# Designed miniproteins, single chains, continued (4): the designs that were tried, part 66

Each design is a single chain, and the fold is of that chain. pLDDT is the mean over its residues in the fold that is shown.

## One batch from the design tools (miniprotein)

Design m14420
Fold by ESMFold2-Fast:
Structure m14420 (fold): chain A 72 residues (1-72)
Amino acid sequence: MEKLLEEAREVALKEKDVMKGVRKLVEGIAREDKELAEEIKKGVEEAKKRSSELSPSQLKLVELIEETLKEM
């Protein structure tokens, strides 16, 4: 558990690079796996319904995924 916390801190320090990686992954999924892309869209809509219960980082991730899928 301590190692996961340490990696989470390192990820937070490299948030911009992580967000770029997530965007590339979602773009790849949208191109190669339409079924998974539709499931991700459903997950985003469900997360948006509970946006008040999400952390700022989780909200930012959800918005990034939604915007990426909308651009494709």
Scores: mean pLDDT 71

Design m14421
Fold by ESMFold2-Fast:
Structure m14421 (fold): chain A 108 residues (1-108)
Amino acid sequence: SPKVEEVKKLADEILKQIDTLMALVRELYERGEITPEEAELFLSDLEGIKTLVEGAVKFIEKDPELARKLLEQAIETARALAERSRHPDIQELVRKIIELLEKMLELV
């Protein structure tokens, strides 16, 4: 369906934003602006969101209900990350990721 193609395009945009945020987290760590523990937790959460988004794309046609549950989990993880982050640049990128995830969920 045309909606499946739109979902795949949104997923690609989300994954690019996650990669951008992961690069920012590594750069902030190298600059000493975040702790090693904060960097490890942020990167772990972002890898988790990435895996959930990839899973949603994999199951969108085969099991839309599972795809929806995976996206809901990705949104929950991203919201928790946004609440834990105190860095403005991290907060801005996480908010953008949440908005794209919510848009993707509306199409499932």
Scores: mean pLDDT 89

Design m14422
Fold by ESMFold2-Fast:
Structure m14422 (fold): chain A 81 residues (1-81)
Amino acid sequence: KLDELRKYIIENKDKIKEIVIEESPSDEILDVVFNTLNENDYTGKIPIISKDPKYPRSISRLGGETRKFLAEQAKKDYLLK
């Protein structure tokens, strides 16, 4: 659920090391991730990597990989399908 993702990011932003966006990501999920980080002044502090070549380099400017966070969300059947 998008609200659960947003709350998780806010509550755990200091603990999230990396956010990895797998191929064919949902725009809604991307919006939640990026907007939540921007609203909490965490843009650029948590590295975000997109594996989808269609996404702008602006995602890679957040500068790393974030697979651990997305792997945790996969346990809730939330990872991009």
Scores: mean pLDDT 54

Design m14423
Fold by ESMFold2-Fast:
Structure m14423 (fold): chain A 80 residues (1-80)
Amino acid sequence: PLELIRRAREAAGDVEALRALLEELRAHESPETVRRAFGAALVEAIERGNVDSLRYLLEVAREEGDEDSAAVLEGALATA
């Protein structure tokens, strides 16, 4: 849903809001919807250069075994 993608992008500027949103989505939404929201937050966090959000998303990617997202986030953090 477009609304969840918008919420993920807005939360990307605030690590606490982002954490709360992803926990909410994991509890109530399909894994596919959670993954889409994660991707939107990742792109927005990179564009904003929000280091705290990038670190949190990297932790989540590593916990979930998402090697592709982890590599992108590691690269973004190295240049932040």
Scores: mean pLDDT 80

Design m14424
Fold by ESMFold2-Fast:
Structure m14424 (fold): chain A 59 residues (1-59)
Amino acid sequence: SLLEEADELLERARELREEAEELRRKHPNDKEAQLEAEILEGVAALLEGVAAYLRKKSL
């Protein structure tokens, strides 16, 4: 269902945000690690946006 697909996307987004936070925590002065964290956060934001759209469509 669209709601289940949305929940799966949100779970994946949560995992990506946790990975980004871990990269920032372990490598605070590494520019490449910080860029990777920014990319993960950007992908998570896109997944959250798609999930919001699917949840709205399921209503």
Scores: mean pLDDT 89

Design m14425
Fold by ESMFold2-Fast:
Structure m14425 (fold): chain A 60 residues (1-60)
Amino acid sequence: ASLEEQITATLYLIGGVIALRDGDYDAAIEWFEKALEVDPSNTAARQGLEEARRKKAEAE
């Protein structure tokens, strides 16, 4: 994987964390999915996506 891909995945991951903190679970899911599209092996993005989906289900 290129350095640019790693940086992009990290920026998407940060976006997901911010959205999750703001309670915007739909935006958080989208950001984490984008991070995984760039880097499928990113464990932090997978865990973030799982948490965002879980919190969205609880808010429903």
Scores: mean pLDDT 82

Design m14426
Fold by ESMFold2-Fast:
Structure m14426 (fold): chain A 89 residues (1-89)
Amino acid sequence: SEEEEMERDLELAKGLLEVMEKTLKELEENPEVPEEKLKELKELVKKMKELIKKAEAAEDLEEKRRLLSRFSEVAIEFQKLVEEIRKEL
């Protein structure tokens, strides 16, 4: 069902956020990483957390789908920024 698919997508999003938070902690411990880029990564993590919270609270399936879609866009932005940081190290 769409509800079961959406629940799986939400659980995958939560798992991806955990991995990204671990990556952020790893980068925070590296003194070579610019503070401005760490700040940007922290804002993206905050945004992803808010989107997951909104998706969990959403009663409308269409709204849930849009929120999870937005989460994916922010996750891609996070991954691109991490790749840029790692290339400069």
Scores: mean pLDDT 88

Design m14427
Fold by ESMFold2-Fast:
Structure m14427 (fold): chain A 117 residues (1-117)
Amino acid sequence: MIKLTESGGGSFPEGGSVTLSSKISGDVNLIAEVGWERQAPGEPPRFVASIDLFTGEVSYAPEVQGRATISYDKEKKTLYLDLRDLRREDTAVYYAFAVDLATGEVYYGEGVTLTVY
């Protein structure tokens, strides 16, 4: 069974930077894609970034394009999101996700809170 454990949240100033991480446990050979979604207070969840684990292709939501870098460390089985030039609109709970290779089922972590002040 795939499990994601996020860390790196907290309170950060506008214009600052943060690195969010998610440790992936279980068999990563069963995963097609990993990424990040976020949910701001009172809003639906929205896509942030992803990596295709077969091709290495990365995708970013328009609102974070040029400010975010997604990366995956295969040895450490850890997914990262580096977010720069923080804006108050980046305040959200961030969920790492993993997409099952066989079924397309999406596994989510418990979420990590980012607050930009």
Scores: mean pLDDT 87

Design m14428
Fold by ESMFold2-Fast:
Structure m14428 (fold): chain A 61 residues (1-61)
Amino acid sequence: MEVKVTETQDGDEKVVTLAAPSREAVEEAVEKLEKEGWEIVEEVTFEKDGVVYRGLLLTKK
């Protein structure tokens, strides 16, 4: 399973939902976002039916 990414951006804010087969895959996707200059404001993580979900609220700088 690939990491599934759903994004909505409004100016300097971005809401991202990640769905991944493992926590490690989620963390790798989050690190890519941080390298792009996004800062995590809020995060929520939960697991359902063997899939790890992470919701993120991100800002620039």
Scores: mean pLDDT 79

Design m14429
Fold by ESMFold2-Fast:
Structure m14429 (fold): chain A 64 residues (1-64)
Amino acid sequence: MTDEQVEIAGELAHEAIKKVKEGEPIEKVLAEVEKKLREKGFSEKDVKEFVETLRIQLEALKDS
């Protein structure tokens, strides 16, 4: 990933955490993140890896 893509991914992760804390369903939030990553030109592999990592993080947040 480029430095610019890393920054975008970080911003999307922060927004996802906020939305889940506000009561949004994890699957809905992940679907929105996946769409935004594709719109920003991320490869399918990078999108899948990022979404899987973020899912684990959001599930840990929900269980705490």
Scores: mean pLDDT 79

Design m14430
Fold by ESMFold2-Fast:
Structure m14430 (fold): chain A 57 residues (1-57)
Amino acid sequence: SMEREKTTEESVKRLEEAGAPQSKIDEVRKLGEEGASPSEIRKLGEEYASQQYLERL
């Protein structure tokens, strides 16, 4: 769905801005490609972004 594609792209962009490693970005993209719900994709992206922000402290 368009919503899933947009959510995946938005989550990837947030991870890129947070300085997440490519492996985490790829995992979020893979989740979207495998047909996960937009909410599930967003949740994983937020968790990974949060981890990156904490690691920068």
Scores: mean pLDDT 80

Design m14431
Fold by ESMFold2-Fast:
Structure m14431 (fold): chain A 106 residues (1-106)
Amino acid sequence: KAEELLLKGKEAFLAKDYEKAIEYYEKAIEEAEKVDKSSPLAAEAYALLGEAYFKMKDYEKALKYYEKALEIDPNNAKAYRFLGEVYKAMGDTKKAEEYYEKADSL
């Protein structure tokens, strides 16, 4: 059930329907967290939720959800790279470099 919702979210994201992708990712997180709040699926869904908000230019929510993904999976190099991209988009190039270095160290 959670895996199917995550897949539907990814399909919506590829279609550039970011609002629908967010809806499916939120439902996938809800279902995954009923079983295990630290599930790999929940970590993936939080990272994808962050990416969807980044595409919508909601940088505060993008940061929030990438941070949630890293709470579950602290070694997620992709999440650190995306945090760098968010800070770069916000004009904080120094903080972006710090996150890129963290991603490269993993």
Scores: mean pLDDT 84

Design m14432
Fold by ESMFold2-Fast:
Structure m14432 (fold): chain A 81 residues (1-81)
Amino acid sequence: SLERAQEEARAALTPEVVEEAVEKARSGTKEGLLGALGMAVVAAFAGDYESTARLYRAIAEAEESRGDPDAAALRERAEKL
């Protein structure tokens, strides 16, 4: 069921997996940022909003370093979680 899928996703979201996704965002590469964004979506699906907020913040910081105008919106979304 959907609920079981969410529970399995939450179990797979170990601190190590979240840290790896944060490091991908901090790399500033397009692939790293997309990977981190994908992980943030998985974390939100699992109901792990703490990890979702952390990932959105890391992505926003990396985008700010690249001069991306959308960085402020992602930072605000992280603060709303």
Scores: mean pLDDT 79

Design m14433
Fold by ESMFold2-Fast:
Structure m14433 (fold): chain A 60 residues (1-60)
Amino acid sequence: VDAEIARVANRAIDMVDQGEDVATALAKGDAELDKIPSLTPEQRAAVRAALGTVLADHAA
């Protein structure tokens, strides 16, 4: 896993922990993933799906 992906995921989790809505945190994370030039469209889709699941689980 790319260090940049982990950084984006950790930031999104921190946002939810600080009281941000999961949807808002996911949208911000998705925008940051779009800025990583080394990710293929397939990899981005997989990371977005995984991030959504992690954020929902963390917020619950």
Scores: mean pLDDT 77

Design m14434
Fold by ESMFold2-Fast:
Structure m14434 (fold): chain A 77 residues (1-77)
Amino acid sequence: ATEKAEEYKKKGEEAAKQGKYDEAAFYYVGAGLFYFEAGKYEEAIELLRKAEELGGKSSPELAEGARRLRDQIEEKA
C-alpha cells in the first residue's frame, strides 16, 4: 500500500512542478487514500490538504472531495 502512495505522491509533485495542478491534485488524493489504507493518517491528511489547495484553483469539485475525505480521516486519527 505504501509503495503506491509514494508513487502517486511523486507523480503529484512532478505534475505540480510542471504547473499541471489538476493532475497534481488528483495524484495527491490517490496518495492520501493509499496512505490512509496503510494506517498513515498524518501523511494522508497532508496529501489531501495539498490536493484541496491545488484543486480549488481549477476544480472546486475535486477540492471539496479532498476536504470531505480529510475530515473523515481526521475523525479516525
Scores: mean pLDDT 77

Design m14435
Fold by ESMFold2-Fast:
Structure m14435 (fold): chain A 65 residues (1-65)
Amino acid sequence: MEIFEEIKKLIDEAIEKMKGLTEEQRNDVLMEAARKIEELAKKVSDETRLEILKYAQEKFDEIDK
């Protein structure tokens, strides 16, 4: 669960950064976070990767309202 917790922190940090930014700046934050998350996700099981994707989708959906 350590890597999953680390990935959730990265998602949470990206979401917080995006809340006050323009669309262009949000893309930069998203790309950086996605890169780091992708590398960490390679170290976890397929089941955990699905949980990560679900968590990320829920969090990003909160911004895209």
Scores: mean pLDDT 74

Design m14436
Fold by ESMFold2-Fast:
Structure m14436 (fold): chain A 117 residues (1-117)
Amino acid sequence: SLVVTESGGGTVKEGGSLTLTKTASGEGTVAAVAWIREQPSGRVGGVAGISGSGKVTTYAEEVKGRATISWDAAKKTAYLNLNNLKVEDTATYYGLAFSEGTRQLSFGEGTEVTVVG
């Protein structure tokens, strides 16, 4: 019963930067938080993830070196910073939170990112 609230997104020029933010609130301990994205082609893929301890991070190969994920465990807030944006980064980004006790996955409503060349 975690609730994911998201912010950020919008239209950015190619080569620019963007930060997406999400908070996982409600009942449950956050085991991990992640972002996935759905591109206009219909392709769905992982972007980045971080453990609830903040110690373990994972990045999709296509964003590796351009993305940084961070986690504030006290605030249950995650930040995804994307640098050197490419037109292919255009997608709806969905924040995810995994609950430790209930083993439930919660999704945010999605945040639209448009990168123009």
Scores: mean pLDDT 86

Design m14437
Fold by ESMFold2-Fast:
Structure m14437 (fold): chain A 65 residues (1-65)
Amino acid sequence: MKISEAELYLALAEILYGIALSDPRTTPEQIERIKKLVDEARQAYEAGDVEKAREILNEVKKLLS
């Protein structure tokens, strides 16, 4: 099974979103923003845009740091 880089970046963004949802210290505003970023990563994955998916993952990582 061949996993594309865009698929990998989407999967990582979804994992980080799940971690944020399970952390009671995460604010509703952070959850909403991460959800929107995951939706954008899915659109990038569907378009085959690896670079955009990677940029979105980096934005999710910055929000959680």
Scores: mean pLDDT 80

Design m14438
Fold by ESMFold2-Fast:
Structure m14438 (fold): chain A 63 residues (1-63)
Amino acid sequence: SKLDEFIKKAREEAEKMTPEERAALERVIQAVKDIYEKTGNEDEAVEIGEEALKLLRKRFRPE
């Protein structure tokens, strides 16, 4: 599923993360799952998660 693909990709990115960044990532994954359970809309949940990951990267690894 798109949700499973999103989680897999997020876990791959976790390899390069600090413990603090990984904690924030877990919150994003949980939020995506919660949105999907409430709405039944996997596309929307994943899209929100992708945007949150972009903000997380910008916060912890500003380039």
Scores: mean pLDDT 78

Design m14439
Fold by ESMFold2-Fast:
Structure m14439 (fold): chain A 80 residues (1-80)
Amino acid sequence: MMSMEELKELLERGIELAREGRVEEAARVGQEAIDQVRTEEEAKELRPLVTELQRLILEKLDTPDARAALARLEAILAAE
């Protein structure tokens, strides 16, 4: 199990990898973090970092599947 601080650090690392153009590694790291989300509270807390990571990956890949996945994730994480 990962703590919230570890999840945030993992997502921040993913964001930096994406900014460096290492988008495949960034996607892998982001997916690892998302797979560790167990509660809606964790999803809300991580929402800004997950959204930024997905946005950066989408800008580099620009695929319909990536856009659909981003939209679904944003809808889930935005739920109160």
Scores: mean pLDDT 69

Design m14440
Fold by ESMFold2-Fast:
Structure m14440 (fold): chain A 67 residues (1-67)
Amino acid sequence: ITKPLTEEQKKKAEELRKKAEEEVAAFEAELRERVAAGELSQAEADRLIAVYYTSARLRAIGEELDL
């Protein structure tokens, strides 16, 4: 049963989402550098970014639900 978040829990959830976004941005930047270096194709990088983004979002949702 889903309960509404308190104001304090909402602030905590926003911080968790921000951290997830920072992790995704860092991973995306690293993959872009690997594509530029010829270590990965652009298509491979795009797939990895999509998978990581989905995983980071699921983690953020899970942590928000635990609040």
Scores: mean pLDDT 73

Design m14441
Fold by ESMFold2-Fast:
Parts: structure tokens; sequence; C-alpha cells
Structure m14441 (fold): chain A 68 residues (1-68)
């Protein structure tokens, strides 16, 4: 069903966000929060998009925001 497809896609996005946060060396506490904090999840996913686009200054900005 579309609802099951949506849940699977959300879990895939969460796994991608966790992977990105781990690759950037963020604390285990922040990584755990990404599973329940929608804002942190969106910031982590945006970080991935900006890395692919080569936007280094925006990547650094988002990393500092996530670390706060």
Amino acid sequence: SRQEEGKKKLEELKEEAVKLLKEEGLSEEIIKEANTNEILLQLALALGVLKEAGKEELVEFLLEEIKK
C-alpha cells in the first residue's frame, strides 16, 4: 500500500541521515536524536544534498547548526 511504501521510504531516509551524521563525526547523542527530532533529520538530509552539490560553505554552516 502507499502507506507502507511511505513508511519504508521514511526508514530509508532515517538510515541515510544517521549514516551522514556518523560520517561527519557527530556524537552518538545527536545521532540518536535524529530518529525522533524531525528538524535534525531534515538538516542531516539537507547536508547530504548540499555535499552532492559541492556547497562546502553551506555544509559547514549546517554542521555547526546540528552540533549546537
Scores: mean pLDDT 75

Design m14442
Fold by ESMFold2-Fast:
Structure m14442 (fold): chain A 58 residues (1-58)
Amino acid sequence: ADTAAELRAYAEKLRAKAEELRAKAETSSDPLEREILEGMAALLEGVAKFLEDLADRL
């Protein structure tokens, strides 16, 4: 299969999950939970960017 296309597809899914985590953080009443969810969203976006950059090199 086309590895570059597959990596980009995974990156899109990770970005979507990051958006879900941010939405959950905004509705959370627990400040610690908000920080954790925001941190996890940032991590997923970082991984998505890594996959996009890898795909660009293929």
Scores: mean pLDDT 87

Design m14443
Fold by ESMFold2-Fast:
Structure m14443 (fold): chain A 99 residues (1-99)
Amino acid sequence: SMNAEALQKFLETILGEKVPDLSSLDVEEILQLFRKAKEKIEEKLRQAEANGDKARVEAYRKLLEIIQKMIEVVDEAKKKNLDISETLEKIYQTMLELG
């Protein structure tokens, strides 16, 4: 779906590597990808802070807030036993609202 493709591209951009089609994954696998993305951005934030790059620090802080909200959405979807399509739709809406 268009939502899955947009989220896949978002994750590939952050991780710097190819990501599988999100519609082929389960909710736990998607959660693991967003957690990995969070760790990558935390690493980039530490590097930007060490280099005194204020613009990148602010960009990475905003990106971490967005990723954290996406992780929260996946956790709530798991609690409600939502399928993958509904989960991806909710994550995508979160991305649109915060980005």
Scores: mean pLDDT 85

Design m14444
Fold by ESMFold2-Fast:
Structure m14444 (fold): chain A 88 residues (1-88)
Amino acid sequence: SAMEKKIEELLKEYEKNSKLTDEEREIVRKAARLLLEGKSWEDVRKEILEEVRERLKKEGKSEAEIELELERVERTLDRFKELLEKLK
């Protein structure tokens, strides 16, 4: 869709100043998809955080390590939200 292409262009522009990891890039793409499906930012955040938590638990990470990684995911999502708001 046009919005998906716009989001990919925004990611490339963001990465000119701060390179995203492949994992952070996938988080943003998933958030974009869920928003396009009509979900609220609150629902998108909850769904992504739950998926990341489940993945890290399967990898054998401690609760402390999971919490730290979820904070990083939240920062990535917050930056993405701010980026979208600048385009209004």
Scores: mean pLDDT 79

Design m14445
Fold by ESMFold2-Fast:
Structure m14445 (fold): chain A 79 residues (1-79)
Amino acid sequence: SEEEKKKKAKEYYEKGKEALKKGDEEEALKYYLEALKYDPENEEAKKKVEEFALKGNKEALEFLIDLGVKQLKEAVESL
């Protein structure tokens, strides 16, 4: 299950890279967000979403805020 999620995250990450090569930034972001939904610890996909947020993409920024809040909640609840 976890290995399947990580595999799906890598597949979506590669699709995002391919979309970005074609200049389709909106499609690339959608794929990077899907990668992070499958594996929130995928550092490569997270870095790409951060790059979109730094360029002013509000969807990417909101996704990272929500992800960070969720991860912080899970960490606190496991104490």
Scores: mean pLDDT 86

Design m14446
Fold by ESMFold2-Fast:
Structure m14446 (fold): chain A 83 residues (1-83)
Amino acid sequence: GERVFELAKEIARIILDEVPDEKVPEAIGRLLNLIGLELDGASDEEILALAKELYEKYKDYLSPEAKARVEELLAEAERLARE
């Protein structure tokens, strides 16, 4: 529920901090899609899927430290979504 969405937002914030300026508008669009899913009452699985898509799309722009952090947050979100 709420915690999976909070983890997904944190993942999006980390990605937005690391992506090049030219990619920021696209990344913001993806974040707005994530917020829209939560507002529409989407499942934890749907929110997690969008967070994973965001990571896969932008992971090559991330520092090794940011990648490790996002992967930790994704693992936590997956654990919570399966509960």
Scores: mean pLDDT 77

Design m14447
Fold by ESMFold2-Fast:
Structure m14447 (fold): chain A 62 residues (1-62)
Amino acid sequence: SLAQQALGLLEKAEPYLSPEEVEKFRQQIEELAELSKKDPEKALEFGKELAEEMAEAVKRAL
């Protein structure tokens, strides 16, 4: 699922993120899981944006 893929990305990103950022991304992944049930098309867009945001946060921390 998209939420499972996002969780995998977060696990890899976690060492580079603040505790506040980790909590924020976890909440967004929960939202992604709910959105996937209601609107799969919107969930794809949200998941892509979330992955990009996590990648940018990691790049800035390096």
Scores: mean pLDDT 83

Design m14448
Fold by ESMFold2-Fast:
Structure m14448 (fold): chain A 64 residues (1-64)
Amino acid sequence: MVDKKRLLELIGEILRRIGEIFDLERQLEKETDPERRRALEERIAELEREIERLLEEMRELEAE
């Protein structure tokens, strides 16, 4: 029961970060300033790393 609740929480966190990445990618499509583009790309990369960590935690829960 506890693991099921945690799995749903992890899925929610992953989906929220995916949504943020899509919003940032849309901003990046419109951005022409190299410094601002770099900042957006860095934030996307950070969110991708966070998602990867959450997926690892989810895999550990599934291993039960």
Scores: mean pLDDT 81

Design m14449
Fold by ESMFold2-Fast:
Structure m14449 (fold): chain A 70 residues (1-70)
Amino acid sequence: KKEEIKKRIEEVADRIAATPLPSQEEIDRLRAEIRKLGKEAEPFNDVELSKLIVAAELLLVGREIDRLLA
């Protein structure tokens, strides 16, 4: 299950990276998915999973800024 969560976090991060100018609706959905994965990862108290979640959140914030400036 831990490896499955890691894979899903990486898949979400890849989807964010592949979408340079997401719509607000896409941003909201991706953020909800990251939050859900973060809650699922929390019981493992794993630094690597926490880093992956934070990295995905930062990528999404970057995309949100790009959208606002476009």
Scores: mean pLDDT 81

Design m14450
Fold by ESMFold2-Fast:
Structure m14450 (fold): chain A 55 residues (1-55)
Amino acid sequence: SNELVRQAVLTAVRIIALRSELNLLTSRGDQEGARKLEEEIRRLEEEYNKLKSQI
């Protein structure tokens, strides 16, 4: 459906943005922030794969 495609695209964009933020946090030595963001990215990647499998 168009909704699944839309959600997959938005999720992919969010993952890209968070990966950029993760790079910034790691370069600044924010180990705790980086760890939490890595967990968030992992959850979004699971969501993206689930959405993609339904298209």
Scores: mean pLDDT 87

Design m14451
Fold by ESMFold2-Fast:
Order: sequence, then C-alpha cells, then structure tokens
Structure m14451 (fold): chain A 61 residues (1-61)
Amino acid sequence: SILKEYQKKMAEILKKYPDDDEKYAEERKKVLAEIAGVDPEKNSMAELLKKIREKVEEEKK
C-alpha cells in the first residue's frame, strides 16, 4: 500500500529530525517524489500531492 509505505518512511524521518521542521519538510518532499516516481527538484509540492492522490485512488479500485 502506497499510504502505508509513506507513513512508515515519514515516521522514521520524524524520529530522526523531531525538532528540525526544515529538514523534515525537505525529506518529506523527497519521499513523496519517490512514491510519485518523479524528480523532487522538478515538481512542486502540489504536483507531487496530486500524483500521489491519483496513485492512491488507483490502488482503491
């Protein structure tokens, strides 16, 4: 499940960077880009979230 993979990776990042909001946001964008299958430097957060949402909806069919 895409959602479970995302949650697992984000929990590990939160554990490593509990008080570093900037680093957490940077690592989250990389995780979202990896799941979306695109380059995090060439896609906005809105574009990444849209691609992730489309993949999650595809899994729920």
Scores: mean pLDDT 78

Design m14452
Fold by ESMFold2-Fast:
Structure m14452 (fold): chain A 57 residues (1-57)
Amino acid sequence: MEEVVEGLEAAREALESGDPKYQEVLDLYRRGVEAARAGDWDAAVEAFREMLKKYKE
């Protein structure tokens, strides 16, 4: 899914920026990864989608 790939790129930029605003982006990314590991792909996609919305101003 393209949203997952864009989410990974957004998370990397957030990690490098150190901006507190992007801490929420990283938290959503971690939730998405955990959901995917649990096999809940719908929850993972939603988490990554919310992350991208927060990343985009």
Scores: mean pLDDT 72

Design m14453
Fold by ESMFold2-Fast:
Structure m14453 (fold): chain A 76 residues (1-76)
Amino acid sequence: ALEELRRLALELERARRAGAPPEELARLAERIAELALEAGMPILAAAAYDEVARELERLGKLEEAERYRARAEELL
């Protein structure tokens, strides 16, 4: 479980450095949030949901981004 989280976190960092599109960064961050919740790590899940929201904002999906920010707030 934690190993999958670590691998996805590294994949997200590499994708970001490689200039991957916002859609891919949001997908990776959402998967990290899912695994963080399964692992009982709400602070990490909240940070990942904020990352999803940030990428959705870059795509102009403001309403969807706000829903992810609300989910992050509920975890803290």
Scores: mean pLDDT 85

Design m14454
Fold by ESMFold2-Fast:
Structure m14454 (fold): chain A 78 residues (1-78)
Amino acid sequence: MDREAGERALELGKKAYEAGDYEKAIESYEEAARVGPDGVAAEAYRKLGEIYKELGDDKKAAEYYALAEELERRAREA
């Protein structure tokens, strides 16, 4: 796990989302979830859920919210 790389990817995703670049935001949040520790990955999955809900993909949004909840639970346990 690379906390610095995950946090950086999460920040890039937030900036892309604020700029309306959903494609770049999704890519950055996926990277944050892949390399970051559970807490960073959970935040990234919540952001992915928000984006897919905005795009009308409720099923994919629900899947990402479930992943975020699981990682948040694991982070509290650790």
Scores: mean pLDDT 83

Design m14455
Fold by ESMFold2-Fast:
Structure m14455 (fold): chain A 76 residues (1-76)
Amino acid sequence: SLEEKKEEALAVLEKWKEEVKAMKELSEEEKEELLKIIEEGKKKIEEAKSMEELEEVVKETTERLLKAVKEALEKA
């Protein structure tokens, strides 16, 4: 169901949040930026009205998170 897929997506983002907090290579400012992307993604996932909308939100959040992680690690 849509609700089950939302729960799965939210659980993945919570895991990523914990991983970001544990990354010693990232500055506090870089961690805050990544955590902000995760929190914005969580809100959009909760607001999704269809499977298609949920898939787009997950894709966009994942792409933004990966880009931000890459940029942060390249600066380190």
Scores: mean pLDDT 82

Design m14456
Fold by ESMFold2-Fast:
Structure m14456 (fold): chain A 58 residues (1-58)
Amino acid sequence: VDGDGTITDEELERVKRDLEEALDAAGLAAFIREVDTDGDGTISDAELRAWLERQAAL
């Protein structure tokens, strides 16, 4: 991938839900701390997308 990493809103929603299901409360909190740009303890779709795009760029 050239670093474009186009991710749809539906794909983001699915990933977010899968993460919430796969991670326990402690794991989810750690993930939020890593991804949460605003520092409010909540992951928005925009924050998750930005993080995933960085991962997809490899």
Scores: mean pLDDT 65

